# Designed miniproteins, single chains, continued (2), part 29

Each design is a single chain, and the fold is of that chain. pLDDT is the mean over its residues in the fold that is shown.

## One batch from the design tools (miniprotein)

Design m4979
Fold by ESMFold2-Fast:
Structure m4979 (fold): chain A 65 residues (1-65)
Amino acid sequence: MEEIKEKEKLAEGYEQLAQAYRQQGQQLLSTGKPEDQKLADQYFAKAQQYEDKAAALRKEIEAAL
């Protein structure tokens, strides 16, 4: 149970990070500046990485139940 709870917190953390990176990326795209568009691509890439990590943890939690 404790291990599952820790994985849930970690997954939530990754989900929050992914959301934050997506929001920042969208804001950067909204500026229309070429430099900001390049940064937005990097932020979206990070968001995807954290989403993938969160999804993997969620699957582990489901499998343990």
Scores: mean pLDDT 83

Design m4980
Fold by ESMFold2-Fast:
Structure m4980 (fold): chain A 62 residues (1-62)
Amino acid sequence: AELPGAPGGYSGTGLPGSQEHIDEAAALIEERPGGDPAAAVEAIRHVLEGGSLEEVRRILEA
């Protein structure tokens, strides 16, 4: 359903948790061969929950 009165709508691409953000998080994980798989899983969960790509980088570096 549309959100009345919202400029641009809520379910557009480029929002946190969107496919584009998930794809970029996956690319960041692929840039780290031999990285911790548990950190990669947590980073993906964070993106799916609407987290920022900056937090994804921090999780992957921990």
Scores: mean pLDDT 63

Design m4981
Fold by ESMFold2-Fast:
Structure m4981 (fold): chain A 56 residues (1-56)
Amino acid sequence: STLEEILKKLQSSDPDLQIEAKHQIITLNLGLSILELSRMSISETIELVKERIKES
């Protein structure tokens, strides 16, 4: 998996690869958090729209 490859780079003795891997992990974690929040909001909006259409 991509995450496992990143972790292997982090454990490498090459400091440049370690720094790159750390930045990739931080970016991935931030991206996943944003996607989860967006998914929740979209799901709630879809349900509200469906209810309003059904009531019409």
Scores: mean pLDDT 73

Design m4982
Fold by ESMFold2-Fast:
Structure m4982 (fold): chain A 97 residues (1-97)
Amino acid sequence: MSEEAKKIVIEGLLELGVSEELAKEIVELLSKEEPDQEELNKLMDEVISLNPSIEKLEEVIEKLEEELEKAKDEDKPLLTRMIRFLDGLLNKLEAEK
Protein backbone atom coordinates (compact mmCIF):
# COMPACT_ATOMS: atom_id res chain seq x y z
CA MET A 1 0.00 0.00 0.00
CA SER A 2 1.46 3.34 -1.05
CA GLU A 3 1.88 6.43 1.14
CA GLU A 4 0.03 8.34 -1.60
CA ALA A 5 -3.15 6.25 -1.11
CA LYS A 6 -2.96 6.77 2.67
CA LYS A 7 -2.47 10.53 2.13
CA ILE A 8 -5.55 10.74 -0.14
CA VAL A 9 -7.70 8.98 2.48
CA ILE A 10 -6.34 11.14 5.33
CA GLU A 11 -6.92 14.37 3.35
CA GLY A 12 -10.53 13.30 2.66
CA LEU A 13 -11.13 12.65 6.37
CA LEU A 14 -9.57 16.02 7.29
CA GLU A 15 -12.00 17.74 4.88
CA LEU A 16 -14.83 16.21 6.99
CA GLY A 17 -13.40 17.82 10.15
CA VAL A 18 -11.76 14.61 11.41
CA SER A 19 -8.55 15.18 13.39
CA GLU A 20 -5.24 13.98 11.91
CA GLU A 21 -4.90 11.52 14.84
CA LEU A 22 -8.37 10.00 14.29
CA ALA A 23 -7.84 9.93 10.48
CA LYS A 24 -4.59 7.96 10.93
CA GLU A 25 -6.37 5.53 13.31
CA ILE A 26 -9.12 4.95 10.70
CA VAL A 27 -6.53 4.40 7.92
CA GLU A 28 -4.57 1.93 10.09
CA LEU A 29 -7.72 -0.11 10.84
CA LEU A 30 -8.89 -0.07 7.19
CA SER A 31 -5.39 -1.15 6.05
CA LYS A 32 -6.08 -4.57 7.64
CA GLU A 33 -7.45 -7.29 5.33
CA GLU A 34 -10.26 -8.05 7.81
CA PRO A 35 -10.85 -4.94 9.98
CA ASP A 36 -12.64 -5.54 13.29
CA GLN A 37 -16.28 -4.49 12.78
CA GLU A 38 -16.69 -3.35 16.43
CA GLU A 39 -13.66 -1.02 16.13
CA LEU A 40 -14.96 0.28 12.77
CA ASN A 41 -18.36 1.04 14.35
CA LYS A 42 -16.63 2.84 17.25
CA LEU A 43 -14.56 5.02 14.88
CA MET A 44 -17.65 5.68 12.74
CA ASP A 45 -19.55 6.87 15.84
CA GLU A 46 -16.60 9.18 16.71
CA VAL A 47 -16.81 10.78 13.23
CA ILE A 48 -20.62 11.14 13.53
CA SER A 49 -20.12 12.98 16.86
CA LEU A 50 -18.22 15.67 14.88
CA ASN A 51 -21.46 16.36 12.91
CA PRO A 52 -19.85 16.31 9.42
CA SER A 53 -21.71 17.90 6.50
CA ILE A 54 -23.65 15.36 4.38
CA GLU A 55 -22.85 17.44 1.26
CA LYS A 56 -19.11 17.40 2.10
CA LEU A 57 -19.23 13.66 2.85
CA GLU A 58 -20.82 13.00 -0.59
CA GLU A 59 -18.06 15.13 -2.22
CA VAL A 60 -15.32 13.15 -0.43
CA ILE A 61 -16.90 9.82 -1.48
CA GLU A 62 -17.02 10.99 -5.14
CA LYS A 63 -13.35 12.08 -4.98
CA LEU A 64 -12.31 8.70 -3.52
CA GLU A 65 -14.27 6.84 -6.24
CA GLU A 66 -12.34 8.85 -8.89
CA GLU A 67 -9.04 8.01 -7.13
CA LEU A 68 -10.05 4.32 -7.00
CA GLU A 69 -10.37 4.26 -10.84
CA LYS A 70 -6.77 5.58 -11.15
CA ALA A 71 -5.28 3.58 -8.24
CA LYS A 72 -2.69 0.82 -8.37
CA ASP A 73 -4.12 -2.66 -7.66
CA GLU A 74 -2.29 -2.72 -4.29
CA ASP A 75 -4.09 0.50 -3.20
CA LYS A 76 -7.61 -0.46 -4.32
CA PRO A 77 -8.49 -2.46 -1.14
CA LEU A 78 -7.85 0.56 1.14
CA LEU A 79 -9.78 2.96 -1.11
CA THR A 80 -12.68 0.48 -1.48
CA ARG A 81 -12.88 -0.09 2.31
CA MET A 82 -12.74 3.67 2.93
CA ILE A 83 -15.57 4.32 0.44
CA ARG A 84 -17.65 1.62 2.22
CA PHE A 85 -16.84 3.19 5.61
CA LEU A 86 -17.99 6.63 4.39
CA ASP A 87 -21.14 5.15 2.75
CA GLY A 88 -22.00 3.55 6.12
CA LEU A 89 -21.36 6.87 7.86
CA LEU A 90 -23.58 8.71 5.33
CA ASN A 91 -26.41 6.21 5.98
CA LYS A 92 -26.09 6.71 9.76
CA LEU A 93 -26.05 10.53 9.43
CA GLU A 94 -29.21 10.47 7.27
CA ALA A 95 -30.89 8.27 9.94
CA GLU A 96 -29.90 10.81 12.67
CA LYS A 97 -31.91 13.57 10.92
Scores: mean pLDDT 80

Design m4983
Fold by ESMFold2-Fast:
Structure m4983 (fold): chain A 71 residues (1-71)
Amino acid sequence: MEEKEKAAKEGLKLLEELLNTEDDKKIEELIKKMIEKLEKMGKKLTEEEKEEIIKTTIENHELMKEVHAKS
């Protein structure tokens, strides 16, 4: 259980970095690290699911940037 709690806390820190980052390459690296933490928390992810998470998170980040720019 402690390992899962550590992974969750590390995942939250990665999420905070992701929200404060505008560099696309850094965003991809942070998403990949978050996926690694999810796997350590006991989530069994397929390669397809990992790719979908990366794609969706990048798209959502870009949409958030567009919404902020339009506001």
Scores: mean pLDDT 71

Design m4984
Fold by ESMFold2-Fast:
Structure m4984 (fold): chain A 100 residues (1-100)
Amino acid sequence: VDERERAMGFAINRLLELAEIEKNEEAKELVKKAQEYLDKGDLEKAIEYVKKAAELLGLDAEKLEEYIRNGDIEGISDLLNKKIFEVTGLTPRSDNFVPF
């Protein structure tokens, strides 16, 4: 698997999480279609569906495509984490370990 396919897989997982948080079934179905195309090795079609899902979820689809094509997992993570924070109003929680 090349770096772009790895970045795409990461983007798909994060977009699916965001679609679940926003209860956006249309975006969820688009992300599932992107996964189907990635599984077939059709990266260009996978990117097309990921961009459509990103637009529905209020993300910068052009930036997301750029990060995927560059294999920039950190850029994808930052983009999705910012949006999840905006939607939830919460810092991403792993279950409540507060070191006192």
Scores: mean pLDDT 79

Design m4985
Fold by ESMFold2-Fast:
Structure m4985 (fold): chain A 94 residues (1-94)
Amino acid sequence: SDAELQALLAEADKIAADLDALRARLAASDLPAATRAAFLAQLDALRADIDALKAEIQAALASGASLDVRKVVSRLIALKLRLIGLEFDLDLAE
């Protein structure tokens, strides 16, 4: 349903906001330049995957096309787990 797709879009936006907060934390950190660059590359890759999923959901909402909600949920869970992993890795590096 459109309500389910809108809820999934809101969850993707929340993950993007949490990523932006982690990026700001990385920018404020006093980590070695090579370590910061490695984290930034992983955050950029994760952001690209979030933006791609958001674009698919937005396109489905605009066209009325059906998306496999279970596959979208699985992708959101995978993105959330990647973000959590990066947060733990950053905590260990600091």
Scores: mean pLDDT 89

Design m4986
Fold by ESMFold2-Fast:
Structure m4986 (fold): chain A 66 residues (1-66)
Amino acid sequence: SLEEKAKEINQKILDILESIDDPEVLRTEIRKLLLEYGAKPEVAERIADYILSDREGAIKELKEKL
């Protein structure tokens, strides 16, 4: 289902955020993940930029959605 797929994506983003400290590597891995799930490049870039603007807030939000 779309809900199960969203949970899978959110878990993978959370794992990336908790395992990678380098912001450029973090951005690249998030973008790559979103592209693998069919996001448009422009959308993947915007989401990666948003997450990197507040890493701690993104971690909190993802944990609340899981």
Scores: mean pLDDT 82

Design m4987
Fold by ESMFold2-Fast:
Structure m4987 (fold): chain A 84 residues (1-84)
Amino acid sequence: TAATKAQLRALLEEEIAVLREKKAAARSPEAQRLLDEAIEVLERAIAELDTLTSGAAGFDLLVRAGREAARLRKEAEEVEKKYN
């Protein structure tokens, strides 16, 4: 439903905001690059979500995009930790 898509979109947008804050705080160019990749993954997921009509497909997209973004975020955190 439209309401379900709006909720999924809000969760993706909230995570993008967190990633942008982490990028602004990052000193390592490599960490910033990885965080940009994570943001792009979630932005593509939002664009794809707008084309979906199934709540199950939307949830599956959120889980997959969320996991990939979390992986990139964790890699960025490890890179940043070693840089400082």
Scores: mean pLDDT 84

Design m4988
Fold by ESMFold2-Fast:
Structure m4988 (fold): chain A 88 residues (1-88)
Amino acid sequence: SAAEEEAKRLLEEAKRALEEAERYVQLAQDSPPSKRQRYINLARLYLDRAVGAARRAAELMSPEEGERLIREMEEKRKELLDRMAQAQ
């Protein structure tokens, strides 16, 4: 169905955005202080995109699957935000 195809697209968008956010968090941790804020800002941008796409996908899924997706995304968001805070 159109909803299933949209959910798949949004899940792929969320996955790719999360991978980019994690990459930028790692770059921030491995960078000198003068470059960290730029990578943290990029990580936040991609993390916001990942969360947004995941929430939209959850609306198109069963309540059980959607709740699981949001829980997994919020756990990963917390992890990345903690890592960003430590890099500052």
Scores: mean pLDDT 88

Design m4989
Fold by ESMFold2-Fast:
Structure m4989 (fold): chain A 91 residues (1-91)
Amino acid sequence: EEIEKILEEVKEILEKYSKLSEEQIEKILKFIKKQLEEGKVVLLYGPETPPEERREIVDFARENGSVVYSIPELSAEASRKIFELAKKYIE
């Protein structure tokens, strides 16, 4: 399934590039799955995401009909990797 492939890549990013617990990762994946099932691409940022990168993510989401959510414990690196995945998914 297309959604399952995206969720697997997001899981790998969160496991490798964040310090989120297994429970926190599962919660985030459930949220992303719900949005993807509604036909929406999900972009994420956290408090560590620099203002310029956050602006780029928000602008991209507006241009592509995507949804943007802030996650308090998401690292800047995880945010960047998810953004790259979203660009690959749309194209």
Scores: mean pLDDT 76

Design m4990
Fold by ESMFold2-Fast:
Structure m4990 (fold): chain A 90 residues (1-90)
Amino acid sequence: NLDEILREAREMLDLYRSAPDDPEVQREIIERAIELGFLSPEEVEAAPRDPAGVADVIVFLAETLVNLNEEQQKIMLENLKKVLAGKRIT
């Protein structure tokens, strides 16, 4: 749900800000984003090869999400879900 996703997004941002260059922090952020469905199949595949780059994308999405109002947050999450569903139709 939205509140749980926002809580996870804030926790990921706090982790990243405390140690952005730490491989363990990058790994934790990627794992959390996968559980939340924030990553496309291509990003999940890329994560072991470019954890820093994938973590940066996740952080950008999380920062955007937490700075939006509630209506915009719901729209963003709905759009992410549709994009991820579209990429699976092949």
Scores: mean pLDDT 72

Design m4991
Fold by ESMFold2-Fast:
Order: sequence, then structure tokens, then C-alpha cells
Structure m4991 (fold): chain A 101 residues (1-101)
Amino acid sequence: PTRSEISQEAIESVGEQMRYLAAQVDLDLGDISEREALERQIEALQDEIRELQEEIEMLEALLPTLSGDARREAEASLESLRRQLEKAQEKLRELQEQLEE
């Protein structure tokens, strides 16, 4: 993996977040049901979680090849990604509980 590949994965993650927000907008406009909005949001979060996990694995594989400022930057990115993953997993759990009721 290269820094360019990491940037491309970040762009894909934004796409999943936009799909999540679009489902909320469609619900607010009355174009879709609450259940349909939840299902779309769950799919978007599952895709985001998968991409975050892949990005974390790529950075962890890259770390042994890096030194100095590049390594510190990659370590900071890993910490940020792990925090995003935890938050996405928590949100997914809450939405799944809502869907079951």
C-alpha cells in the first residue's frame, strides 16, 4: 500500500457517510419508511466499518517500512481510524437494536 491508496480509501469512506445522511434526508422528506431508512443506514455503516478495517490493516502493514515523521503521521492516522471504527460499531449496534423493535 501507498499513501495514494490510503487517500482513495478515505474518499470511499466519505461516500458511505453521504449514503447514511441521504437516507435520513429521504426519511425526513417522507420518501421512505423508517425501517427502510434504518436498513440503508445499517448497510452504509457496515460498508464504512469494512473500509476502516482495510485501511487500518494497510497502515499497520506500512508502519515497519516507515521512519521519522512519516511513521509518526501513520501512527496518528491509525489512532484516528481506530476511534472512527469504534464509533461506527457503536452506532451500528444502536441501529440494529432499533430495527429489531
Scores: mean pLDDT 74

Design m4992
Fold by ESMFold2-Fast:
Order: sequence, then structure tokens, then C-alpha cells
Structure m4992 (fold): chain A 93 residues (1-93)
Amino acid sequence: SAIELLKKAQYAAFQAMQYAKQGDIEKALEYAKKAIDYARKAKSLSSASDLVSQAIGYLEEAMRYLEQGDIEKALEYLQRALGYLGQAIQEES
């Protein structure tokens, strides 16, 4: 279901944020990529596709900042992505 995929995306994005805070960029990127993959799958099934699209955009920007070593910006974008994923889950519930 869309809600289960969104919850998986939310969990992966949260893990990306935790690894980024620890300076584990490899794990942060791995989990951000998983979050994007789950969110993209959820988008095709979701009535909240605009919110999911916003979350994907913020996750992609977070990955770009992680690759640049800008942890502060990466955390800002991960937090925004988590907000949009949470809103999408609320809309599906």
C-alpha cells in the first residue's frame, strides 16, 4: 500500500539523518537512496502525490549536499523531506 511504502521511506530518511549526524556519509547516502526509492514507488499509488514529489525533491537535494560534504545543509533538506513524508502519510490515513 502507499502508506506502508511512505512509512518505509520515512524510516529510511530518518536513518539517513542519524547517519549524517554521526558523519557516516556512506550510510547516510545509502539510506537517502532507499528513501527516494520507496517514495517513488509510493508516489504512483498515493493520493498525496504532490507531497511525495516534494519529499523526493528534498531527498535528492539532501543527497547532493551529502556528496559535497555539507552536512548542515543535508540535515536541513532531510528534515524538510521527513516533514513532507509525514504530511503524505497523514493524507493517506
Scores: mean pLDDT 89

Design m4993
Fold by ESMFold2-Fast:
Structure m4993 (fold): chain A 56 residues (1-56)
Amino acid sequence: MEELIEEFEKVAREAGLGEEKARKAGIGGAQLVYDAGFSKEQAIQLIKREGEESPD
């Protein structure tokens, strides 16, 4: 899970989220994949949307 969190955090930073929001998005994305059955692609799309709607 840690490696997936770090990967999603990077995606969030690239989408325009600041450090704190990017970390939260990374954790949330990993939880969606492991707990809610989302695909990695679906989690990435949600992270990118969060970056567009709530930029830092």
Scores: mean pLDDT 76

Design m4994
Fold by ESMFold2-Fast:
Structure m4994 (fold): chain A 78 residues (1-78)
Amino acid sequence: SARHEFIRQQQALTYKSAKMLIEKAKDPSLSEEEKKLLVNLALLMLTAQFVIMESAGVPVSEEMEELYKEIEKLKKEL
């Protein structure tokens, strides 16, 4: 439906933003504190998006699920 398509497009914007933060967090010149801030911000964005998707009854994309796994891995390394 048009509503589901709108929600999928909104999810794609969240994915792009969170992915940019996570890619930046991989920069070896950043301090541990700076990396933690970027990782935590990305995690917050994804968690909020998952709540929106669940409430709307729209499946989370595979790209979002893979990014969440990447964030969990980075968080364990910090």
Scores: mean pLDDT 84

Design m4995
Fold by ESMFold2-Fast:
Structure m4995 (fold): chain A 69 residues (1-69)
Amino acid sequence: LTEPEGPVLSDPETFERVVEALLAQARAWGVPDEKLEKAREIVEKNKDDPGKAIQAAYEALGLLPAAAP
């Protein structure tokens, strides 16, 4: 079972779950589909480094981690 201390980004299954949750939340916040598409491309390019992929996705969506609700 996945450790309950938080998302394990090195786990591909957990990583995909986090990415989908992030994109779903961004869509709910009214982020345009074109930015969601760019975020998916950035994640795909950085899938070997999940932490950087998530960080880059936030930047592509215009949602800095410190600024996100």
Scores: mean pLDDT 69

Design m4996
Fold by ESMFold2-Fast:
Structure m4996 (fold): chain A 96 residues (1-96)
Amino acid sequence: LAEELERLIEELGLSEEELEALAKAEEQALAAETEAAAKTTTAEELAEQARAALAAGDLETALRYLRLAADLAQREKDEAAMERLRELARELAAAL
């Protein structure tokens, strides 16, 4: 499951350094898998919530929303959301 997130982040086209930082954040998370099961809105809104969590310093919540947003954006082929998710992933990695 943590490995699943690492693969997802890698598919977003992050550098090895950025990917490693995000993987460490996932390892530190308190298995918030049940949070991922919570029904949320579109990929765009999930990306916005991830950014809000990042601004609040809640890196774990930001990472969870990023994962959910990426899954939905990929399923719906939402290119704009995918571009925003890549940028958000870089911001999250920089905040670590």
Scores: mean pLDDT 64

Design m4997
Fold by ESMFold2-Fast:
Structure m4997 (fold): chain A 63 residues (1-63)
Amino acid sequence: MNLSEEELREMFETALETAVNLLKAGRGVGSTSPYVNAVRVSAEQLQDQELLEKALKEIKEAE
């Protein structure tokens, strides 16, 4: 994907917040999976492995 760093950071932050909020509200993996995927894709494009690992930890803790 040819998104700017700013657009990737916005996508990451919005997707992470949405995924965590949905999981805390008791929503299943089917409802959260598009947002978790957006977190993974945006962090991968930013080439920030630590950011990805931190986000995945927050998602897992929200489950």
Scores: mean pLDDT 79

Design m4998
Fold by ESMFold2-Fast:
Structure m4998 (fold): chain A 96 residues (1-96)
Amino acid sequence: MEEALAAARARIPAILEEFEAASEQEQLEVLAAARAVLEGLAAGLPSAEILARARAAVEEARAAGAPLTAEDRAEALEAVRRTLEALLAHRAALAS
């Protein structure tokens, strides 16, 4: 498995705990990263490119400073869950 994907998977429990304790701004950053990862995996991009896009998305979210609504928080939780599922599915496909 790629080091980036393995590292991301190993951080899943910590990421979920941090997300629940995180500020609205931090949750927005996690949502941006999760969406970038999901899009990269769906497009079949290499791990290094997915990671670079996720970092860029986080930086853009920080710059935007937009308030996170209750609906955005629900979407963020769903996006995080989908990202976790996509990463696990990607790992399973590589192992097969």
Scores: mean pLDDT 70

Design m4999
Fold by ESMFold2-Fast:
Structure m4999 (fold): chain A 68 residues (1-68)
Amino acid sequence: MQSREEAFREAERVLNGLALAARTIDELPDAEKTVELMARAGARLAHIENPTEEEQRALVRELTEEAR
């Protein structure tokens, strides 16, 4: 029924995977920024009705570049 709900769960899993990977890499000088990026991605996806996988990836990329 709700493609948005499934897309949100997929994004949540992707973000959780990114968080785990970030915790193991030395290129995470600021864990707080990673958490904020994840929160912004979630908020953006909640605003978009029925986001596609490609839209999810585009949002994560855009937010990652903006956070830099």
Scores: mean pLDDT 59

Design m5000
Fold by ESMFold2-Fast:
Structure m5000 (fold): chain A 63 residues (1-63)
Amino acid sequence: MLSAAELGEKISELLKRAEQGADKEEVAREMSELSGVPAETILRLLNAGRYTEAGVLAILASA
């Protein structure tokens, strides 16, 4: 299992990739694998431009 710092770094990198035009479905899937949050929930937030909320949910769910 990743440390909280390593998880936060990976989630931050994935969110940055999504903001830069990466496939949001792939980003949501990877965030779901790291956090346990359903990929559909993360994808909905990313599609709404709510990147910070998606990151916070992923980090909190893994804690």
Scores: mean pLDDT 80

Design m5001
Fold by ESMFold2-Fast:
Structure m5001 (fold): chain A 69 residues (1-69)
Amino acid sequence: TLSGAAARAAVLTLLPGETLSSEQARNLGKALAALGASEAAADALFRLGDEHETVPTEEAARAVERAAG
């Protein structure tokens, strides 16, 4: 299972932009799950993508780190 720090690093490496679209957030959640991130970390990105049209990349990274523990 990916640590919170490793999951955060993956978000920032894969998406170097300042914001994610809702679709990018959902697709990133799927990618992190495939890489062995916890279900909670993937779900945090799915929720952000479903609730918001655009998500700041730093907010997505922090949500993933917090959820992964």
Scores: mean pLDDT 76

Design m5002
Fold by ESMFold2-Fast:
Structure m5002 (fold): chain A 88 residues (1-88)
Amino acid sequence: VKKYKPNKELLEILKKAGGKSDVYTLAEIYSLFLRYFIEENLFDKDPENQNIADISDTELGKLLGVKSIDINDPTPLFEMVEKNSELV
């Protein structure tokens, strides 16, 4: 299983979401981001769009350079993780 060591900025976000390690799988990172979105109340309040998290005003949004994430299409999130992490 591939593991990633996040850079300092990404690691701080993951630790705020409850991450306790310095190395994560993509599945673990995805689970931590879902927790982060829930705890920061970032999901759209419209029941039709509850899969969309607004990250525009967050540290994660600054790191990704995007305003929103669709949790049903995590590809941009995984690409950002790979860009901001080293494979170990």
Scores: mean pLDDT 78

Design m5003
Fold by ESMFold2-Fast:
Structure m5003 (fold): chain A 96 residues (1-96)
Amino acid sequence: SESYELPPPEVLEAIKKYKEAVKELADYLEKTGLKEKAIDYLHNTGNIPREYLEKLESEELAELLLRMEAKKLGIKETTIENIELLKKKVLEILEK
């Protein structure tokens, strides 16, 4: 009889932090003009077709960047600490 789909407060806070990180990275990409660099990185490192990436919005690119870095680092759990680490790693890549 278990249909409890409400996550605990800590999980809700982590989800909120992840959404904020995606929006902040998307804004960073648009403000800096680094969208093309993000596409190049995802194409060359993630083996994702460039034609597919060129059709994506900045928020979708930001989400892919975070997911690819999570995969590279073996991060499977979405915690606030891991979200901050992933955001920092993505910014480091884009600033090179």
Scores: mean pLDDT 80

Design m5004
Fold by ESMFold2-Fast:
Structure m5004 (fold): chain A 58 residues (1-58)
Amino acid sequence: MMEKQEKASKITKEKLAKDIASRDGEADLDAVQEANKLTNKIFELLEKGASEEEAKKV
């Protein structure tokens, strides 16, 4: 079973993959840093009892 941390990381990675696909040929360090911060924010929301759908909208 996945922990909320794993779910937050997975959601962030999926979003990052979509962003990279939209910017084909660019490796954005800003996107990587935002993904890291976003993972923490998503994790906090899940810890507070927010749904995955709510967390994905962050």
Scores: mean pLDDT 67

Design m5005
Fold by ESMFold2-Fast:
Structure m5005 (fold): chain A 91 residues (1-91)
Amino acid sequence: KKKELIEKIEEYIKKGNTAPFISLVQLLVNEGIKIEEFIEDPEKSLEKMIEELKKRQELSESEIETLKKITEKFKEALEKGLNVDEIIEKE
C-alpha cells in the first residue's frame, strides 16, 4: 500500500493529480505529525516519522525508501506551487 502511494505520487507529478497527497497527509496526521510542521519542513517531519517507525520495527527498508521518495515528490510539488490547503479541504 505504501509503495502504491509512491506510484500515485509519481503519476501526480506527471498529471497534476492531488489524490496521492491526501493519503500522505492522512498518514502524517495518524502518526501525530501536525500538517503545519510538515509544510514548514517536510523532510525533517518525515525523517522523524521514519526514525520512530523504524525503531518500532513498523517499516521495512523498502517502505523507508518509499516514504523518502514521497517526501521528495511532495517537496517538488510544493516548489511547483501546490496549495496544501486544497489537499486538506478535499479530505
Scores: mean pLDDT 63

Design m5006
Fold by ESMFold2-Fast:
Structure m5006 (fold): chain A 105 residues (1-105)
Amino acid sequence: MMDQLIQAAREGKLNEVKKLIDENPELLTKQDEEGNTVLHLIAAEASNETLIAIFEYIHEKYPDVLEYLLTKQNLNGDTPLHDVLRNEKVEAAKYLQSLLQQLQA
């Protein structure tokens, strides 16, 4: 299930990503063996435009979960923002920094 969401994000299939989230919202908070949430995993796989669209959708439909997801650390102590920055997704990183400031102000 998580692999399907990551593949859809990698391919820029926003409608499929949204459908998978709506059918299984618990996928947003699930962690893999490395403590990665779906937001950590798509940070490496998806384009800037796709990442921003996914974050906007989660903020619109699941705002309470989004703050948790943005602050959740994997086993390496990385948040999704760290993974976005490591993968040089500059536009998505700027968007997440702005969004995090709004949620934590």
Scores: mean pLDDT 81

Design m5007
Fold by ESMFold2-Fast:
Structure m5007 (fold): chain A 84 residues (1-84)
Amino acid sequence: KEEEIEKLNKEADEYLKKGFYTQALLKWQEAFNLTRELAKEDKEYKIKVLKKAIDSLDKITNPEYQETVDKLKAEFEKELKEVE
């Protein structure tokens, strides 16, 4: 549901601002799982959400999280390519 995805992304962004990277990554992963369940008719919304999530992941520059960030970005980019 779009409201749940937006809430999770907002919570992730707030955790990112506070430096709670693990919590932010978990919230984005949950939002991504819900986004994948959306129908093909929601294509524009899926594209918007996935691009925003990828942009947010790029803001985590700490080396400790880069493997997790790269993995999530690859999953988001794959879904985006399939929807486009």
Scores: mean pLDDT 76

Design m5008
Fold by ESMFold2-Fast:
Structure m5008 (fold): chain A 111 residues (1-111)
Amino acid sequence: MKYVLVVSDDLTPEEEAALGERALREGKVVIDTRNLSPEVREEVLKIAEEIEKNPDDEETVYKAMKRLAEIALREPGLRALILKDGRTVGAVSADPEDAEEVLKYIEEKLK
């Protein structure tokens, strides 16, 4: 079963759901960021490529989400979703408490 990543900023719940559906339909990482600097966008793209190359490797997905959580803590409005089998199994936001809870949840699900 493949993990799929969606990365976005400043989306409504409806827009976020639409990106999730698109990512699952295409079987590819989807990035829709409008407010990120070019340097941060390049970093996010590299993380997305790592997941896309190894979408069934739980360790690669975990490491990528940890890096995205670290970016989200310094970039307000950045949000990342992990999807598996058509469902959101993790979300990362700029809220440090939410990012820590999501990382713990991912660690538990990947065990």
Scores: mean pLDDT 65

Design m5009
Fold by ESMFold2-Fast:
Structure m5009 (fold): chain A 93 residues (1-93)
Amino acid sequence: SPMERLLALHAELDRRAAAFLDAHAGTPLAERVAQLMARLGGLLAEAERHGLTPELVARMVAVLDELIALVEGVDPELAAVAREMRALLEEMA
């Protein structure tokens, strides 16, 4: 299902973000990435409980856009997974 694919992409994004946070520990960039990942996780949990609404899609896309902008010059692989998750969310809207 699209939701199963979304959860799988989030799990991959979370693994890559954990590695990014370890590599950049103590930096303002890592702090902001951690905040965005926490927000994304909360929105995804809300989508699992209440269904994926256009409002939740828009909020998750906004978080992913900010994450991509922060990491694309530093960790292109993390940015690529975030872009794939963003593209799937746009298809589900």
Scores: mean pLDDT 90

Design m5010
Fold by ESMFold2-Fast:
Structure m5010 (fold): chain A 67 residues (1-67)
Amino acid sequence: SAEEAKEKEIEDMQLERLKASTKDRSDEEKARMVELFKKNMEIQRALISQKNFEERLKTVEEFEKKG
């Protein structure tokens, strides 16, 4: 969606700024900083996805209960 595209653009911009601020660091440090950033983004998305899944399950259960 348009919202997802904008979120990705912001994430890409933050990554570019991180790379610019770490350009004087070792390659190992740069890689570690980027990996931490990506890992944190993955964790956030997983938590949101899990919550949405649980809400959908409750909706299905209520629908089945009503017949």
Scores: mean pLDDT 74

Design m5011
Fold by ESMFold2-Fast:
Structure m5011 (fold): chain A 76 residues (1-76)
Amino acid sequence: MSIEELLEQGQKALEAGDYETARRYFTEALAQAKGISPEMAEQIASHLVSAVKAGLITPEQARDAARAIARDAEAR
């Protein structure tokens, strides 16, 4: 899957309340970005999923944040 496809699947999982599936999809999407280690990808994904679960951000905002982080890493 492309980064965009993985991010879309992650958002859908968040909307369904499947936080563990969402964390896996966001981790895979972020780990595809050159400059993001698997450890960093997992930490970022966990943080975004936790923020959605806490009601601090929406599933769409979590996807947009993950996309921005991946693009920033690739631009360096």
Scores: mean pLDDT 84

Design m5012
Fold by ESMFold2-Fast:
Structure m5012 (fold): chain A 107 residues (1-107)
Amino acid sequence: MTPEQKKELEKEINQALRDISLSVNNLTVKRAEEKGASQEDIDRLRDLGQQEADSREQYLLTGDKSSFKQYLESSREEYRLSYELGLISEEDYKKMIEFIDKKLKEL
């Protein structure tokens, strides 16, 4: 595979990962709406999902550790809000926060 072919494939993979991430966020938003979350919380979930998609895409394209840190911080905040909205269990929340905090320390 040539360097040009690798870049094209990476771009396609990054676009697919972005689309999957935003689709998962849409399902999370729908569950929040079904639980009667406020419009402010719904908007924040959408904003966090977009920030996660953008920062992950930036990291995958550039290898920039600051983008990976932004991805982890946005994910941490989304898990916190999801727990507050009753979308995830306390056990799942603690497990995800522990994982994210470990990854942030490894940066």
Scores: mean pLDDT 84

Design m5013
Fold by ESMFold2-Fast:
Structure m5013 (fold): chain A 78 residues (1-78)
Amino acid sequence: KLEEALKEIQDAIDKINKDMEEFTKRMNERLNYAKKYLSPEEYEKLLKDIREEAQKFYDDAVKQLKETIENVKKKLEE
């Protein structure tokens, strides 16, 4: 039971890490493209947009982890 619970949490962390890696890759590609073709002002706007997208990604990831922990806790209490 404990091993299964730890695996569920680890699987959730692994998923978030993979999603974060893909997000970071896509954002870096967008930023590298933008540096070549956008004005400084448009680049600053893109940075702000990316920060807002990153914050939302972080908030969603935290929510997912909390839900996974809560579900695991309920299973252990049964």
Scores: mean pLDDT 81

